# Designed miniproteins, single chains, continued (5): the designs that were tried, part 16

Each design is a single chain, and the fold is of that chain. pLDDT is the mean over its residues in the fold that is shown.

## One batch from the design tools (miniprotein)

Design m16526
Fold by ESMFold2-Fast:
Structure m16526 (fold): chain A 76 residues (1-76)
Amino acid sequence: MVTLEELQEAAIEIAKELGAQTEGAKRNLVLLVEVDGKYYEVKVPTDNPQLALAIARALVERFPEVKFLGVYGEPA
């Protein structure tokens, strides 16, 4: 079973692989995902929506049980 902690760690690893700035991002985006009826908010260390979507796609490829529902940022 995949856990939120495993998804969070994988998202950070994928972000680094894609060359994203994983530290000091002014705003983190959040990926809303579903695993077996449970909803998880996975924080990604980027404010770039295209990078966040690339991370989401890579997460689904690594964890086929994960369903990507959407990406959002916290309003200022």
Scores: mean pLDDT 75

Design m16527
Fold by ESMFold2-Fast:
Structure m16527 (fold): chain A 89 residues (1-89)
Amino acid sequence: NLASDLIEPGDVLKFEKEGNNYNIIKDGQTLGTVTYSGDLPDKVQFTLTYKGLPVYVLLEKVEGNSFIVTALSTKKSSSALDLGELVEN
């Protein structure tokens, strides 16, 4: 399954640090990785490609390394840290 088929607003994703990357996990499944080695702020975003179009997944921290998907947008948020493109596993 493509990550774009598995991510919806209201989903809670876990960010698990692995070296210079974060694994993005939904319901125990790793959807992909983003290359970022710093601490995660309260608002983050990453991009994925859906039907040839870039989609920004917007997220807000719920607790620890768990983030809720607040929106899927065709436009980048100016207030969320851009983690770059999700590399699907």
Scores: mean pLDDT 84

Design m16528
Fold by ESMFold2-Fast:
Structure m16528 (fold): chain A 108 residues (1-108)
Amino acid sequence: SLADLERELVAVVREILARLPELPPDLAAELAALLAETLGLVGELRQAVEAGDVEAARRLLGRLEEQAERLRALLDEVVARHPGLRPLADRLLETLERILAAVRAFVA
């Protein structure tokens, strides 16, 4: 079900990307870049888990945890400037935490 969680993450990211024109251009560009990097990391993590590569999954988990912290900080700024994005930001972070929990269980 990492594939299911990745699909949920992609859906939330698409909804956020559709609302980027509501943000200042610099903030929109930074958010778009971080979201693209996050999707790439989740895809690599899913491949590592499906391959049974515990070492690669641990390394990628650490990178995704760092990425999640950066994304959380940026989303706090986004929501402060545009409170209407809070439900999407919360859903994105909840989905990401579910992915992190699933990978932590795999590498345990």
Scores: mean pLDDT 90

Design m16529
Fold by ESMFold2-Fast:
Structure m16529 (fold): chain A 73 residues (1-73)
Amino acid sequence: SGFDKRDALMKRLMEKDGVSDKQRKLQEQMQAAIRELEKAVLEGDQQRVEELQQQIQRLREEMDALRREQAAQ
């Protein structure tokens, strides 16, 4: 997709402003886990798929919690 550069730019802006360093780290972990999940699915490694799905779920919940707190203020 043509928007990959915008995502990278947003990450750099967050780093420079010090805004949401935790959110940036969670996003990086999420992206890494998603890539590994895609590989595990293609390889048919069901055990690894389950582990990665659980990790992604936990990261998603933490990201949602942070966003809700920011939106509530």
Scores: mean pLDDT 73

Design m16530
Fold by ESMFold2-Fast:
Structure m16530 (fold): chain A 61 residues (1-61)
Amino acid sequence: MEDIINDKTKDDLINIIKILAEEYGLKKEDVEKIINLINNNKISLDELAKKIQEIIEKQKK
């Protein structure tokens, strides 16, 4: 995809975030914040990938 987040991509990304939340025990507020950014087109795919990587790295410590 270019840098446009369409409805199909949003659904896929939200599902990935939910899976990561369950796997790593993410706080509900953090999950909701990310989902809100996706739904409101406030985040690009690159920025989203960056935030996901940061969350994973924080859990690994």
Scores: mean pLDDT 70

Design m16531
Fold by ESMFold2-Fast:
Structure m16531 (fold): chain A 66 residues (1-66)
Amino acid sequence: TYTVTVTSDGGVLLRDSSVLPKGASVTLGDDATITASSDGKTLTVTDPSQRRTLVFGVEDATVTRT
């Protein structure tokens, strides 16, 4: 189980790992997308407005960035 809270260049993304099963993807407002890998070991956050992609390991239960 993992929880991600990400603040990136004026944006905040908050997700509970319980809503992201393996291989699932969810799009937030402003077209930011959070995707869980098919093996459930990696979480990828893509923000096309800032052309950024952030990758986190799910064993690190919480990631907070400002």
Scores: mean pLDDT 51

Design m16532
Fold by ESMFold2-Fast:
Structure m16532 (fold): chain A 76 residues (1-76)
Amino acid sequence: SELVAKLSPEMKALVEKIKNAKESEIPALLATVPDEDLPAVVEALKDILDRIEAALLARLRTLDEETRERVLKALE
């Protein structure tokens, strides 16, 4: 997707790190993602949603409504 393609090299590296992380490491890694990059990072992690679900739900509770809607749209 265009959002994933626009991710910075550091965010792309973080996505790859999350994909290869242990489940226990995922919450801390996901917490380092800036709010504005979260929709694209979540879209890039769609294939492992079950592994990131709990950490993502915790993050969604801290987001403003606009960013939260963008993340939810990325999951469609």
Scores: mean pLDDT 82

Design m16533
Fold by ESMFold2-Fast:
Structure m16533 (fold): chain A 73 residues (1-73)
Amino acid sequence: SEERHKEILESARITMDSVFESSRKMDKEKAVERMELARKSLVELMKKQGMPEEDIKKFEKEVEEKIKELLEE
């Protein structure tokens, strides 16, 4: 279901936003490692749920931009 895939993507984004916010208080190296681990786990969940590869890649790009933002702070 397209609606279910949208909910999964939104849930993953909310989870990643929480990880990003808590990572701002950490050493940058540890923050990046934590965000990459969260990305990997969420991507595996998305694949298990049968989400389109395009949606998964879009999420991965969003995480890459957040990591870049964190490193430029």
Scores: mean pLDDT 83

Design m16534
Fold by ESMFold2-Fast:
Structure m16534 (fold): chain A 84 residues (1-84)
Amino acid sequence: DYEEEKERNLKVIEEVKKKASEKEKAVLDALKKVLAGEISEEEAREMIMKETGLSEEEIEELEKKVSEKVLEAIEKEVKKLEEE
């Protein structure tokens, strides 16, 4: 279910955030708020820019890196559930 996936993704983001740099944490916090429906993607990008001082291009690169870490963590959780 979408809601179950959303809750799982939010939990994974929190775990990734524990080991993240300050700039990566800003991206993760913004993504969590978007997933929770609290802010738009545009508002999230503006929040990251204000928190980090990065340009839009730098934020896109950081978002890609952070998204790859989150996807890897989600994949590990899903595999653990499917193989047991």
Scores: mean pLDDT 75

Design m16535
Fold by ESMFold2-Fast:
Structure m16535 (fold): chain A 102 residues (1-102)
Amino acid sequence: SPAEKIREISEEAIKLLEEEKAKETDEKLKEVLEEAIEMVRRLTDLALRTLETTDDPLVLEMTAGVIAVARGVMIQLLKKAGVPEEVIEELNELWDKFLETV
């Protein structure tokens, strides 16, 4: 189901961010990674709730739009903080799969 795919993708994204956070010693970068994890959790909750409450194409499209903007903010934050490009690329791939599912 779309909901199961979204949960699987979000679990992979959170795992990737948690693994990066565990390797990090810089306090500010750890805070940025924790903020990114929290954003993934909140956007996942938004997507799942939207899928459970409506099948209106306009509402689904609007929700996907909000998630896409939030993704852009997250990626910019991580890049500015110095998160490795390989991690950012993997996150972008997971976000593309997430948005295709909503």
Scores: mean pLDDT 84

Design m16536
Fold by ESMFold2-Fast:
Structure m16536 (fold): chain A 90 residues (1-90)
Amino acid sequence: SMDEVMEYAKKVVDEMNERAQPIVDKAEEQNDVEALKELKKLWDEYLEKVDKILQDFKEGKLSAEEAKKKLDEVEEETKKKLDELGKKVE
């Protein structure tokens, strides 16, 4: 259902935000302006990709299963980039 896909998207976005928060906090403590800019760019790109998947689903271009699969793919790509940024902040 539409509600199921929207709830799933909210859950993965909330989990990504929670995962990013310690890295953001550390970059802020270190006044690492470049890391903060990279983190913001990554977050903005992530939200844009999620929004596109949800719009394609709402327009009937993706099934619920296809939308969830694409959300999972974007989540894994973003987690990898986030982990790489986290290593640079130490």
Scores: mean pLDDT 87

Design m16537
Fold by ESMFold2-Fast:
Structure m16537 (fold): chain A 109 residues (1-109)
Amino acid sequence: MEFADEARRYAVEGARYMAKAAELVEKSPTPNPEAIEYARKGADYALEGAQAVDRGDYEKSATYFEKAAEYMRKAAELARQAGIDEASQYFEKGANYMRKAAEYARKAA
C-alpha cells in the first residue's frame, strides 16, 4: 500500500510538470503541434497508470508510467528543438517522476 501511494504521488507530480510544460509550448510564438500531441499521449498514459494502481494492477501501471515517461521525453526533445528550453526542462522533470512512479508501482507488485 505505501509503495502504491508513492507511485500515485510521483505520477501526480509528473503530470503537473507535463501540464506546465505543455502550457509553455502552447504560449510559444512558434507552432509546436507535435510536442502538444506527445504531451497529451503522456498525460493519457499517466492517467491509465494511476487508474491501474487503483485497481491493484501494478505491473500494468508500471508499463503505463514508462510509456508516459517515453512520450514526455519525446515532447522535451521537440520543445528543445523549438528553442523552448523551459518547457523541455519541465517535460524532463515530468519524465523522471513517471519513471519513479513506475519503479514504485513495481515495488507494490
Scores: mean pLDDT 84

Design m16538
Fold by ESMFold2-Fast:
Structure m16538 (fold): chain A 118 residues (1-118)
Amino acid sequence: SSATQQQIMKYYLEIGIIAGLAAMLIGVMFVSQGLSYEEWESLSEEERRELLIQWLQTEYNLSKEEAEEVIKLLEELIEIENRVDRLKRNGQLTLDQAQQALDEARKLYEKIKELLKK
């Protein structure tokens, strides 16, 4: 029904907003470190991860273990968004899949917020 399609779109947009908030965290790190996009592109995946760990430790007073947990949760959130985007693009995103993905995205976001709590 059209109501079901509207609900799927609502869940999809909420997942996108949550993932967007996570992406903003990385953007704030770029600004805080004075990095250019070209400098970031020149870094290896390992160097990017280490820089994000160091920034999280400094900005949020996290241990290395806590910073690594935040990164893991962010990666899981990105995987959820990528999965949902693929399903939506192919017209295969069901209401149940969208709801389950949103519930999982909300759990990950709340864990990230708890770890970042000052």
Scores: mean pLDDT 83

Design m16539
Fold by ESMFold2-Fast:
Order: C-alpha cells, then sequence, then structure tokens
Structure m16539 (fold): chain A 102 residues (1-102)
C-alpha cells in the first residue's frame, strides 16, 4: 500500500495507488485515477477487471478529508469480500488480496 503523512503528522493513503498495488498483485487489472474537483473534493475513480476482462468493481469516491491506511484497507476488504461471494475472483486471488492488507 502507498502511505504518506499529512500536515497533522497522521499517515494517509492514496486509494487509487493502493487499489492498483493490491488487486494487480492478485492478477486483476485496475484502472484508477485521482483528481481534485472545483469544490476541493478529492475524487477517486476505479474499475477492477478479471484477467478475462470482466468488470468486478466500478466506482467513484469523493472525500474532503485524507483517508487513513485503515480506511483504505477496509474498503479493499469490502470490495474483495463482495467479489469473492459473487464468484468473480478465485480463493487464491482473495487470499492474495487479504495477505496484502494484513
Amino acid sequence: SVVSVDPSGLPVADLAEALKEVFEAAGLTVRARTWVDADGVVITEAEIYTAAGELIFGGRLGTTAPLTEAEVKRMIKVIADAAYRAGRITEEQYAKIMEKIA
């Protein structure tokens, strides 16, 4: 996972980079980007695909505060849990994702 420190000294995480690092390590394809909109909201947009090109997750998140590493790991777990329950990723892919956020 990618972590930086905000001006308060608390660790923060780049959600787009964390999604790429974790899901690509499991053999999935990630398209993710982050930008700041006209209202100062940090937008992260992400799509995650199987090796066969099937979309397993697509979403956009707006935040006005930096995300913590724990919040990013929780979001990754929710996505992975949903994909695994839906049969969209293998047990091996799920285990690899869980290993990366342990």
Scores: mean pLDDT 77

Design m16540
Fold by ESMFold2-Fast:
Structure m16540 (fold): chain A 61 residues (1-61)
Amino acid sequence: TVSSLQQQYNDSLRQSQVYNQRATDLRNNGDLVGYIQSQLQSSGFDLQSQDLQNQADQLLS
């Protein structure tokens, strides 16, 4: 259902934001390795949210 896709989309966006914020904190602490890993996690969730949005758009078009 569209509602299921919307919830998964919101969850993915939230996870992306959490890891992006963690990356900022790690960067401010000088933890370059942690920064890179958190950015990769954030990017993964961002790509997932884009895929879910595209699926919803296909159902509506």
Scores: mean pLDDT 80

Design m16541
Fold by ESMFold2-Fast:
Structure m16541 (fold): chain A 69 residues (1-69)
Amino acid sequence: SMLDERAQKAGRGAAAGALASGLDERRATKAGVGGSIYAYDQGLSAGEGAAKGAERAGGDPELGRRHGE
């Protein structure tokens, strides 16, 4: 579904942004899960969900946003 695609894109973007921020794979996985949940539950765009997921894991929200777009 479109909601699932948006959540997956947000999760991938958040994880990629976390890795680009210098975080390890464990934190990147947490960022990805968070980004997917934020996009799905809060109706955020893929970029916004990715930014929030990356930020919550301790990464750069701008890198999350860029990778989520």
Scores: mean pLDDT 85

Design m16542
Fold by ESMFold2-Fast:
Structure m16542 (fold): chain A 74 residues (1-74)
Amino acid sequence: DEHGKVGLAIRAGADEKTLAEIVGEEFAKSVLKMAEIGRALGPVRRELARDTSLSPEEQIARLGEAGKEIAAKL
């Protein structure tokens, strides 16, 4: 399906043009922005996972806060 194809293309480092051919230009831009947010959250998620004092619910809340900050900067 298109979602699976987009996911594979992003992991393979496909450019915006290649993604636009799969899902269209407007959607390709949205997907790339979401992928950028996801990549920026990777280090935050790893840091939170290493903090054994945080519950899973607290980790989710902190990730949500970080995601909002990253999205606001993009």
Scores: mean pLDDT 69

Design m16543
Fold by ESMFold2-Fast:
Structure m16543 (fold): chain A 67 residues (1-67)
Amino acid sequence: YEAAYELALAAAREAAERHRDESPEVLAQAIGEALRKAEAEARAAGEPHADQASMRAAVDVLTEFGL
């Protein structure tokens, strides 16, 4: 769980930083895509709580970037 959360958090933050100057809608979409990819990778690796890890990362990153 924790490893999956940290991976999702890092991926979402990277996407957010890359699109920081875009509209809130584009920024949110980029974050969502990064989180979906991280979740899929965690799920493929056998993480039973990949959904929860990605959801927590989503809340944290969206809050951090004022969304």
Scores: mean pLDDT 79

Design m16544
Fold by ESMFold2-Fast:
Structure m16544 (fold): chain A 82 residues (1-82)
Amino acid sequence: AAPLSVAEIAAAYLRLIGEGVFELLDEGVRTLEELLAAVRERLRALGYSDERIASILAAVEADIRRLAEDGVDPRLAEMLAA
């Protein structure tokens, strides 16, 4: 069996981050770089390697892009344009 592994932990984390993205926007995060930096810091605190963090951040960025394209929040589109 593939270790249930970074991918399933990342999926659970992405669901939690999906809820937290709007909280971060409300707290004044305005750039994709700042948002991804906040996520990276949390993952480093949990002991993830830089390679694992990079994979998780790529998935987070992809989710943010989809939410922006769907027009869920105009601040996400502004964040991607910066």
Scores: mean pLDDT 68

Design m16545
Fold by ESMFold2-Fast:
Structure m16545 (fold): chain A 68 residues (1-68)
Amino acid sequence: SAEEEFRKRLEELFVEKMRAAGEARLSADQVAALVDLVAAFSRESKTMSIEEQEKALEELEARLEEIV
């Protein structure tokens, strides 16, 4: 389903960014910011349409790239 595909993409993005953060040896504050952004998005995306989820995911990816 589209919801399962979206969940998998979000999970894969999170895993990739956490790995990159570890390799870059980011500070605890930077890692906390990354985790908080993904957690907030995961909560908020549950009430979004598929189109809103896709747009929000693109914005999340851009924000995560600014941290890592």
Scores: mean pLDDT 78

Design m16546
Fold by ESMFold2-Fast:
Structure m16546 (fold): chain A 75 residues (1-75)
Amino acid sequence: SSQDLEALEGLKAEVEAAEFNKAKFDELLAVLKKSTDAGVLSEAVAFFKGIAENENARPDVRAKAIEALGDLQAA
């Protein structure tokens, strides 16, 4: 859905932000966790997996990406 795509785009923007807002990330992730769009969920999983495996990513961002993977892959 449009809302699910907007949430994913918002999460990508938040990860690239100079100051990482964990509360905004969690708010957007909650939208994706309720999504039934397999395409959006697949793209989200691939995106977070890339961050989780990137040793050069900020530790706070990587921790949230790992958490997001657990949440999305458990559904």
Scores: mean pLDDT 80

Design m16547
Fold by ESMFold2-Fast:
Structure m16547 (fold): chain A 68 residues (1-68)
Amino acid sequence: SSSLKKEAEELLTQLEEAIAQRNFDEALRLAQRLSAVIEQLKKAGDTETANEFQSRLDELLRRMAELL
């Protein structure tokens, strides 16, 4: 879904900003919301896009872990 892809991109942007600001409580909340959108993309049959967003989420979570 085009709407789900836009939501995922916006959540990724907000998550990266939260990590940059060291707002880790907000970053965790945004990561959980993004995970839910990724699951919705998989259920919609957009598995390739869901896998791409999952990889980007995993990289941001790895970067956040290095700051803790």
Scores: mean pLDDT 87

Design m16548
Fold by ESMFold2-Fast:
Structure m16548 (fold): chain A 77 residues (1-77)
Amino acid sequence: SAEEKKGKEYAKKGGEALDKGDYKTAGNYFRLAGEYFEKAGNKKLAASLYFLAGSAYAAAGDLESAKEMFERAQKLE
């Protein structure tokens, strides 16, 4: 679907941001990827992407955004 395609594009950008140590940007892209896979109905992949976003936000020192992402991931399981 178009949503899955967008999710994959954002997940790739998140990985590229992680490789550069840009943890805040990585968190933002993984969050967007998770939202697109959630819209596509792929709850398991959305949860995994929210965990990646939370980990990236935590690495950036954004503990509030990290907590939000981990809570979103748990609600999908």
Scores: mean pLDDT 90

Design m16549
Fold by ESMFold2-Fast:
Structure m16549 (fold): chain A 74 residues (1-74)
Amino acid sequence: SMNLEKLKELLEEELERIIKEEKLSPQQAAALRTMVEDFLREAEELKDERDPEETLKVFTEMARSLLASHKALA
């Protein structure tokens, strides 16, 4: 689906931006990459049932939560 391809591009762009802006370590970057892969896999399974826009919002919130959690555990 073209919508899934757009979602993948947006997620990868946002991931690289977060890594650079937050100056994440390679280990933290790897964790976020795994999260993106899991999100894309789920979105592909549900492509006809969920809007790409909604999936992107969920990812952004989860990424924000994950980064906040890592900061609190440091």
Scores: mean pLDDT 70

Design m16550
Fold by ESMFold2-Fast:
Formats: structure tokens, sequence, C-alpha cells
Structure m16550 (fold): chain A 110 residues (1-110)
């Protein structure tokens, strides 16, 4: 059901937030950053499935895919450079992705 899909997305948002908190707590540990990417991928896939089953504009799906790519790039930078700035940049892009996911979920309810 639509309600079950939205609940799953809300649960995945909390899992992403927890993974980001763990990445910060570990000072950018590679395995913690890879967990962020895994949880972001699960969230993005669930959000796209919700959007496709509802009348969410293609432009919002495209924006979500583009933001997911930015998260991937910043995660790769954080793994490679291991600086506090790169970890903070990853969090900024994850936060932007979460806000776009929330926007898509609200549009799906309409």
Amino acid sequence: SLEEMIKKIEELIEEVRKAVEEAFASNGDRDAILRVLQKVQELVLATIELAKKTNVPQEKIDALRKEALRVLIEAQRAIYYQTQEDIENLKVEVDRLIELVKEIAELAKS
C-alpha cells in the first residue's frame, strides 16, 4: 500500500541518519562511509519505486538521481582524503537527498 511504502521510506531515512552519525563518530571510517552509501542506495530505490507508482513528476525523480550521484562522489572523496571537511561535505549532500526524498513522499500523498 502507499502508506506501507511511505513508512518504509521514513524507516530508511532514520537508518541513513544513524549511518551518517556513525561515520562522524568513527571520524570517517571507510566501512562506516560504505554503510552510508548502502543505506542511501536503499532509500533512493524505495523513493523511486514510490514515485513511479504515483504521479510524482519525472523532474523530481531526475533530481533525486542527480543528488544520489553527488552523495556517491562526496563519499568517495571522504574515503580517499579522510579529512573532516570531506566528511562534512558528505553530510551536506545526504541532508539534501533526505529533503528531496521528503518532498517526493509528500507529492506522492497528493
Scores: mean pLDDT 89

Design m16551
Fold by ESMFold2-Fast:
Structure m16551 (fold): chain A 74 residues (1-74)
Amino acid sequence: FPGPVITPEDADRRIERLRAERERVRGDTSLPEEVRQRQLGGLEESIAGLESVRDGKSFDEVVDAIGETRRRLA
């Protein structure tokens, strides 16, 4: 799905950056637990959305993947 917004390779690079950020947030004991959990949730949602884009999913499928990730983290 090569498009003007995000290619699968661009999505992979963004996913790697978000996964690295997720590990940094997990290890950041200076953050209050509530803030850390909120940031981790947002990162997981972003990763799920980008994974769906990488896999060539439609906009509706991307939204569904983000929603499923949000439900699993709740």
Scores: mean pLDDT 75

Design m16552
Fold by ESMFold2-Fast:
Structure m16552 (fold): chain A 58 residues (1-58)
Amino acid sequence: VSEETIRRLELAAEDAGASSEQVQRMRDALRAGAPLDDALSLLPPSAAQAVRDVWDSL
């Protein structure tokens, strides 16, 4: 996953109401090479859906 992609996913999570701590944990998981679904499990359902929608648009 590229840093540009991670930045787009961070913004989607924040806009959907994820906390800074939740966004940071998702970012760290993605940078460590975790699967998307594992990283999304760290977010509230609304934020996870927003991130998935952005990912599916890439």
Scores: mean pLDDT 84

Design m16553
Fold by ESMFold2-Fast:
Structure m16553 (fold): chain A 60 residues (1-60)
Amino acid sequence: MLEEVKRELRELYERWEAGKMSNAEFAAGIRELVERYGAEVVAEALEEVIGLRPAAPEAA
């Protein structure tokens, strides 16, 4: 499951960074992964694939 999420996340990120999808479409793709696999698994995949946490200003 985690490795599958990481693969799909990499594809979304590459397409977004190449300018082939809007910021809103990228955010929607992330939400769909969360609904399918769960927020915790997607957060782990984001950290391991991109080295970033979900877009939530938790820190100061």
Scores: mean pLDDT 72

Design m16554
Fold by ESMFold2-Fast:
Structure m16554 (fold): chain A 90 residues (1-90)
Amino acid sequence: APSIVEQYVARELERMRELALERARTELGLSDAQVAAMDARFDAIRDEILAQTAVQLAKATSPQEIFDIFLQAMHEFEARAQAVLDATVA
């Protein structure tokens, strides 16, 4: 059901956000201020993707459409999070 998929998308995006921030701190040695700035950007990106995903899922009529929407949300978050990281380390 769309509501269950929305919960799974939200949970997966949160997991991806936490892992990206931890990697920035532990592997890239970013400062607390840089990590906090990235966290704020990731929160905004997550909220935008969740809003878009909710609209798309409300219109989905098949399991395949639901799966494609889920994958698109994950890929969009990964791409936008990478762009934030690239901007932070430049």
Scores: mean pLDDT 84

Design m16555
Fold by ESMFold2-Fast:
Structure m16555 (fold): chain A 71 residues (1-71)
Amino acid sequence: MTELEKVEEAMRKLIKEKGLENVTIDDIAKALGISKERVEKLLNELMEKYGLKSKEDLFRYIEAKVQAEEL
């Protein structure tokens, strides 16, 4: 599993547990044991991978994937 895949999985778990608006970069950093700066870099790489324009769009995209998998 790549570091990029680990960030996406951490986001999915945190959104499922706490809800989108309660997930912070600090929560992702703690879940992965990495710095906030590293998380921000990986979030930018996920945005590029999915063709998304903002961090907000990325979070909403991951939330939509979580909701689809829970149906």
Scores: mean pLDDT 80

Design m16556
Fold by ESMFold2-Fast:
Structure m16556 (fold): chain A 63 residues (1-63)
Amino acid sequence: SKDLEDAKKAALEGAEAYAKGLELLTGEKAKYTVEITEDTVHVKVEAGDLVIDKTYTIEQVLA
């Protein structure tokens, strides 16, 4: 659906921006993943010893 596609794009863009910020902070290359399950968006960003793992609803991403 369009809402799921819009949520994927928004989550990927946000994760990428956050990963770039972590690369500046840590000096390490950041990795990020975005998974959509049911009505949730799971975002994980890793850079060196830093791990950020957050879950949002689709409504929160699209708000």
Scores: mean pLDDT 77

Design m16557
Fold by ESMFold2-Fast:
Structure m16557 (fold): chain A 59 residues (1-59)
Amino acid sequence: MEVSDENVIIGVRIAVESLGVSKRELAEMFGVSQATISAVVRGTASEENLKKLRDAVLG
């Protein structure tokens, strides 16, 4: 089963906005750039950026 892009976006937004995790810490944790995390929070992330986050979440 594939994790949907919406679930990845929601998870990142909850971590940043509700849990107070910094964009820097999330970027380091998932192995992506801070710009990628910012794009996901804004809802402007590319399919490639969402795939990178999905792959990181799945292992």
Scores: mean pLDDT 72

Design m16558
Fold by ESMFold2-Fast:
Structure m16558 (fold): chain A 93 residues (1-93)
Amino acid sequence: DKIVELLLELNENYNEEKAKELVELLKKLSEEEWLEVYEKLKEKDPELAEGFAEMVIELMIEEKKKDEEIIKFARKLGKELEEKVKKLLEKKK
């Protein structure tokens, strides 16, 4: 997956242009495709998978998804991320 490869490259060496390319690619994916990328990353690098999850949550917020939808998606990624997202959304209200 091009997205997994870009995330691994960015984890080794941050590059703003590659980060922008990654965000553009993520915007084209469905929630199911985001979960597939997360699962693949978790097998290779759990810390990078958490960073990816946070990036996707930020993108959902930018797209003005409902709080309930964002929380449900975060729950699929893990309990700690669900709690973190709940606290983040609470601060916005």
Scores: mean pLDDT 76

Design m16559
Fold by ESMFold2-Fast:
Structure m16559 (fold): chain A 61 residues (1-61)
Amino acid sequence: MEIEEFEPDEPLEVTLEQPRLVRHPKYGLGRVLKEEDGFYLILHRETRRLLRVPKDLVEEV
């Protein structure tokens, strides 16, 4: 799995003034780094892994 080596096409610029937390049923809480069409790129707090998850599978906290 290539999650930890995620490289965005565009620079990871500040789009949101304040990052949001989301909850995934399997992965738990993550900090939103980037929003895409239908997806969040989140940083999982405990492992510091980058996860690309569908918005339908997460709940904004």
Scores: mean pLDDT 65

Design m16560
Fold by ESMFold2-Fast:
Structure m16560 (fold): chain A 75 residues (1-75)
Amino acid sequence: VTPEQAARIDVAALLTAGAIYYAMGKKYNDVEAYEKAIEYFDQAIRRAQQAGFDDEVATARKMKEDAEKELEKLK
């Protein structure tokens, strides 16, 4: 596995974990699930930035914003 392939797998895994927690937060109005989604999306942003994956950075930022907006409704 090349460093670039490892980075792509890492970003995909982090985005997938974030999406799962986001879905759980939305379905169950679960504050902790939204917080976990935000953490995973933030990690995905950092990893994608390090790798130069601009499209993945944009996607992860959008997902993080959506999770933050949903979390704010539950405060």
Scores: mean pLDDT 87

Design m16561
Fold by ESMFold2-Fast:
Structure m16561 (fold): chain A 75 residues (1-75)
Amino acid sequence: MKFTVEFSDGTVRTFETAEEAAEAVIEYARELAKQIDDVRRQTALLLLGIGLALDLEAREFKEGEVVHVDLPLPE
C-alpha cells in the first residue's frame, strides 16, 4: 500500500503505511513551527499538524489518493 501526501510547500512524499505518513505530517508541522517567532502561533500549528496526523491514521486511505496537508506557511 502506498499513501501519497502533498505538503503545503509543494513537496510530495509517498509512504508504505498511514502511520509513516502521519509521522511525516507531525515532523513537517514541527519544522514549520521552528520558523515561527510567536509561541502561540507555533503551538497552534503543532496542534493542527497533530490533528491532521491522527485523522490520517483514523481514516481508511485508498491507494492512489493524494492527501493535501494545508498547514499555513510561516510569515
Scores: mean pLDDT 74

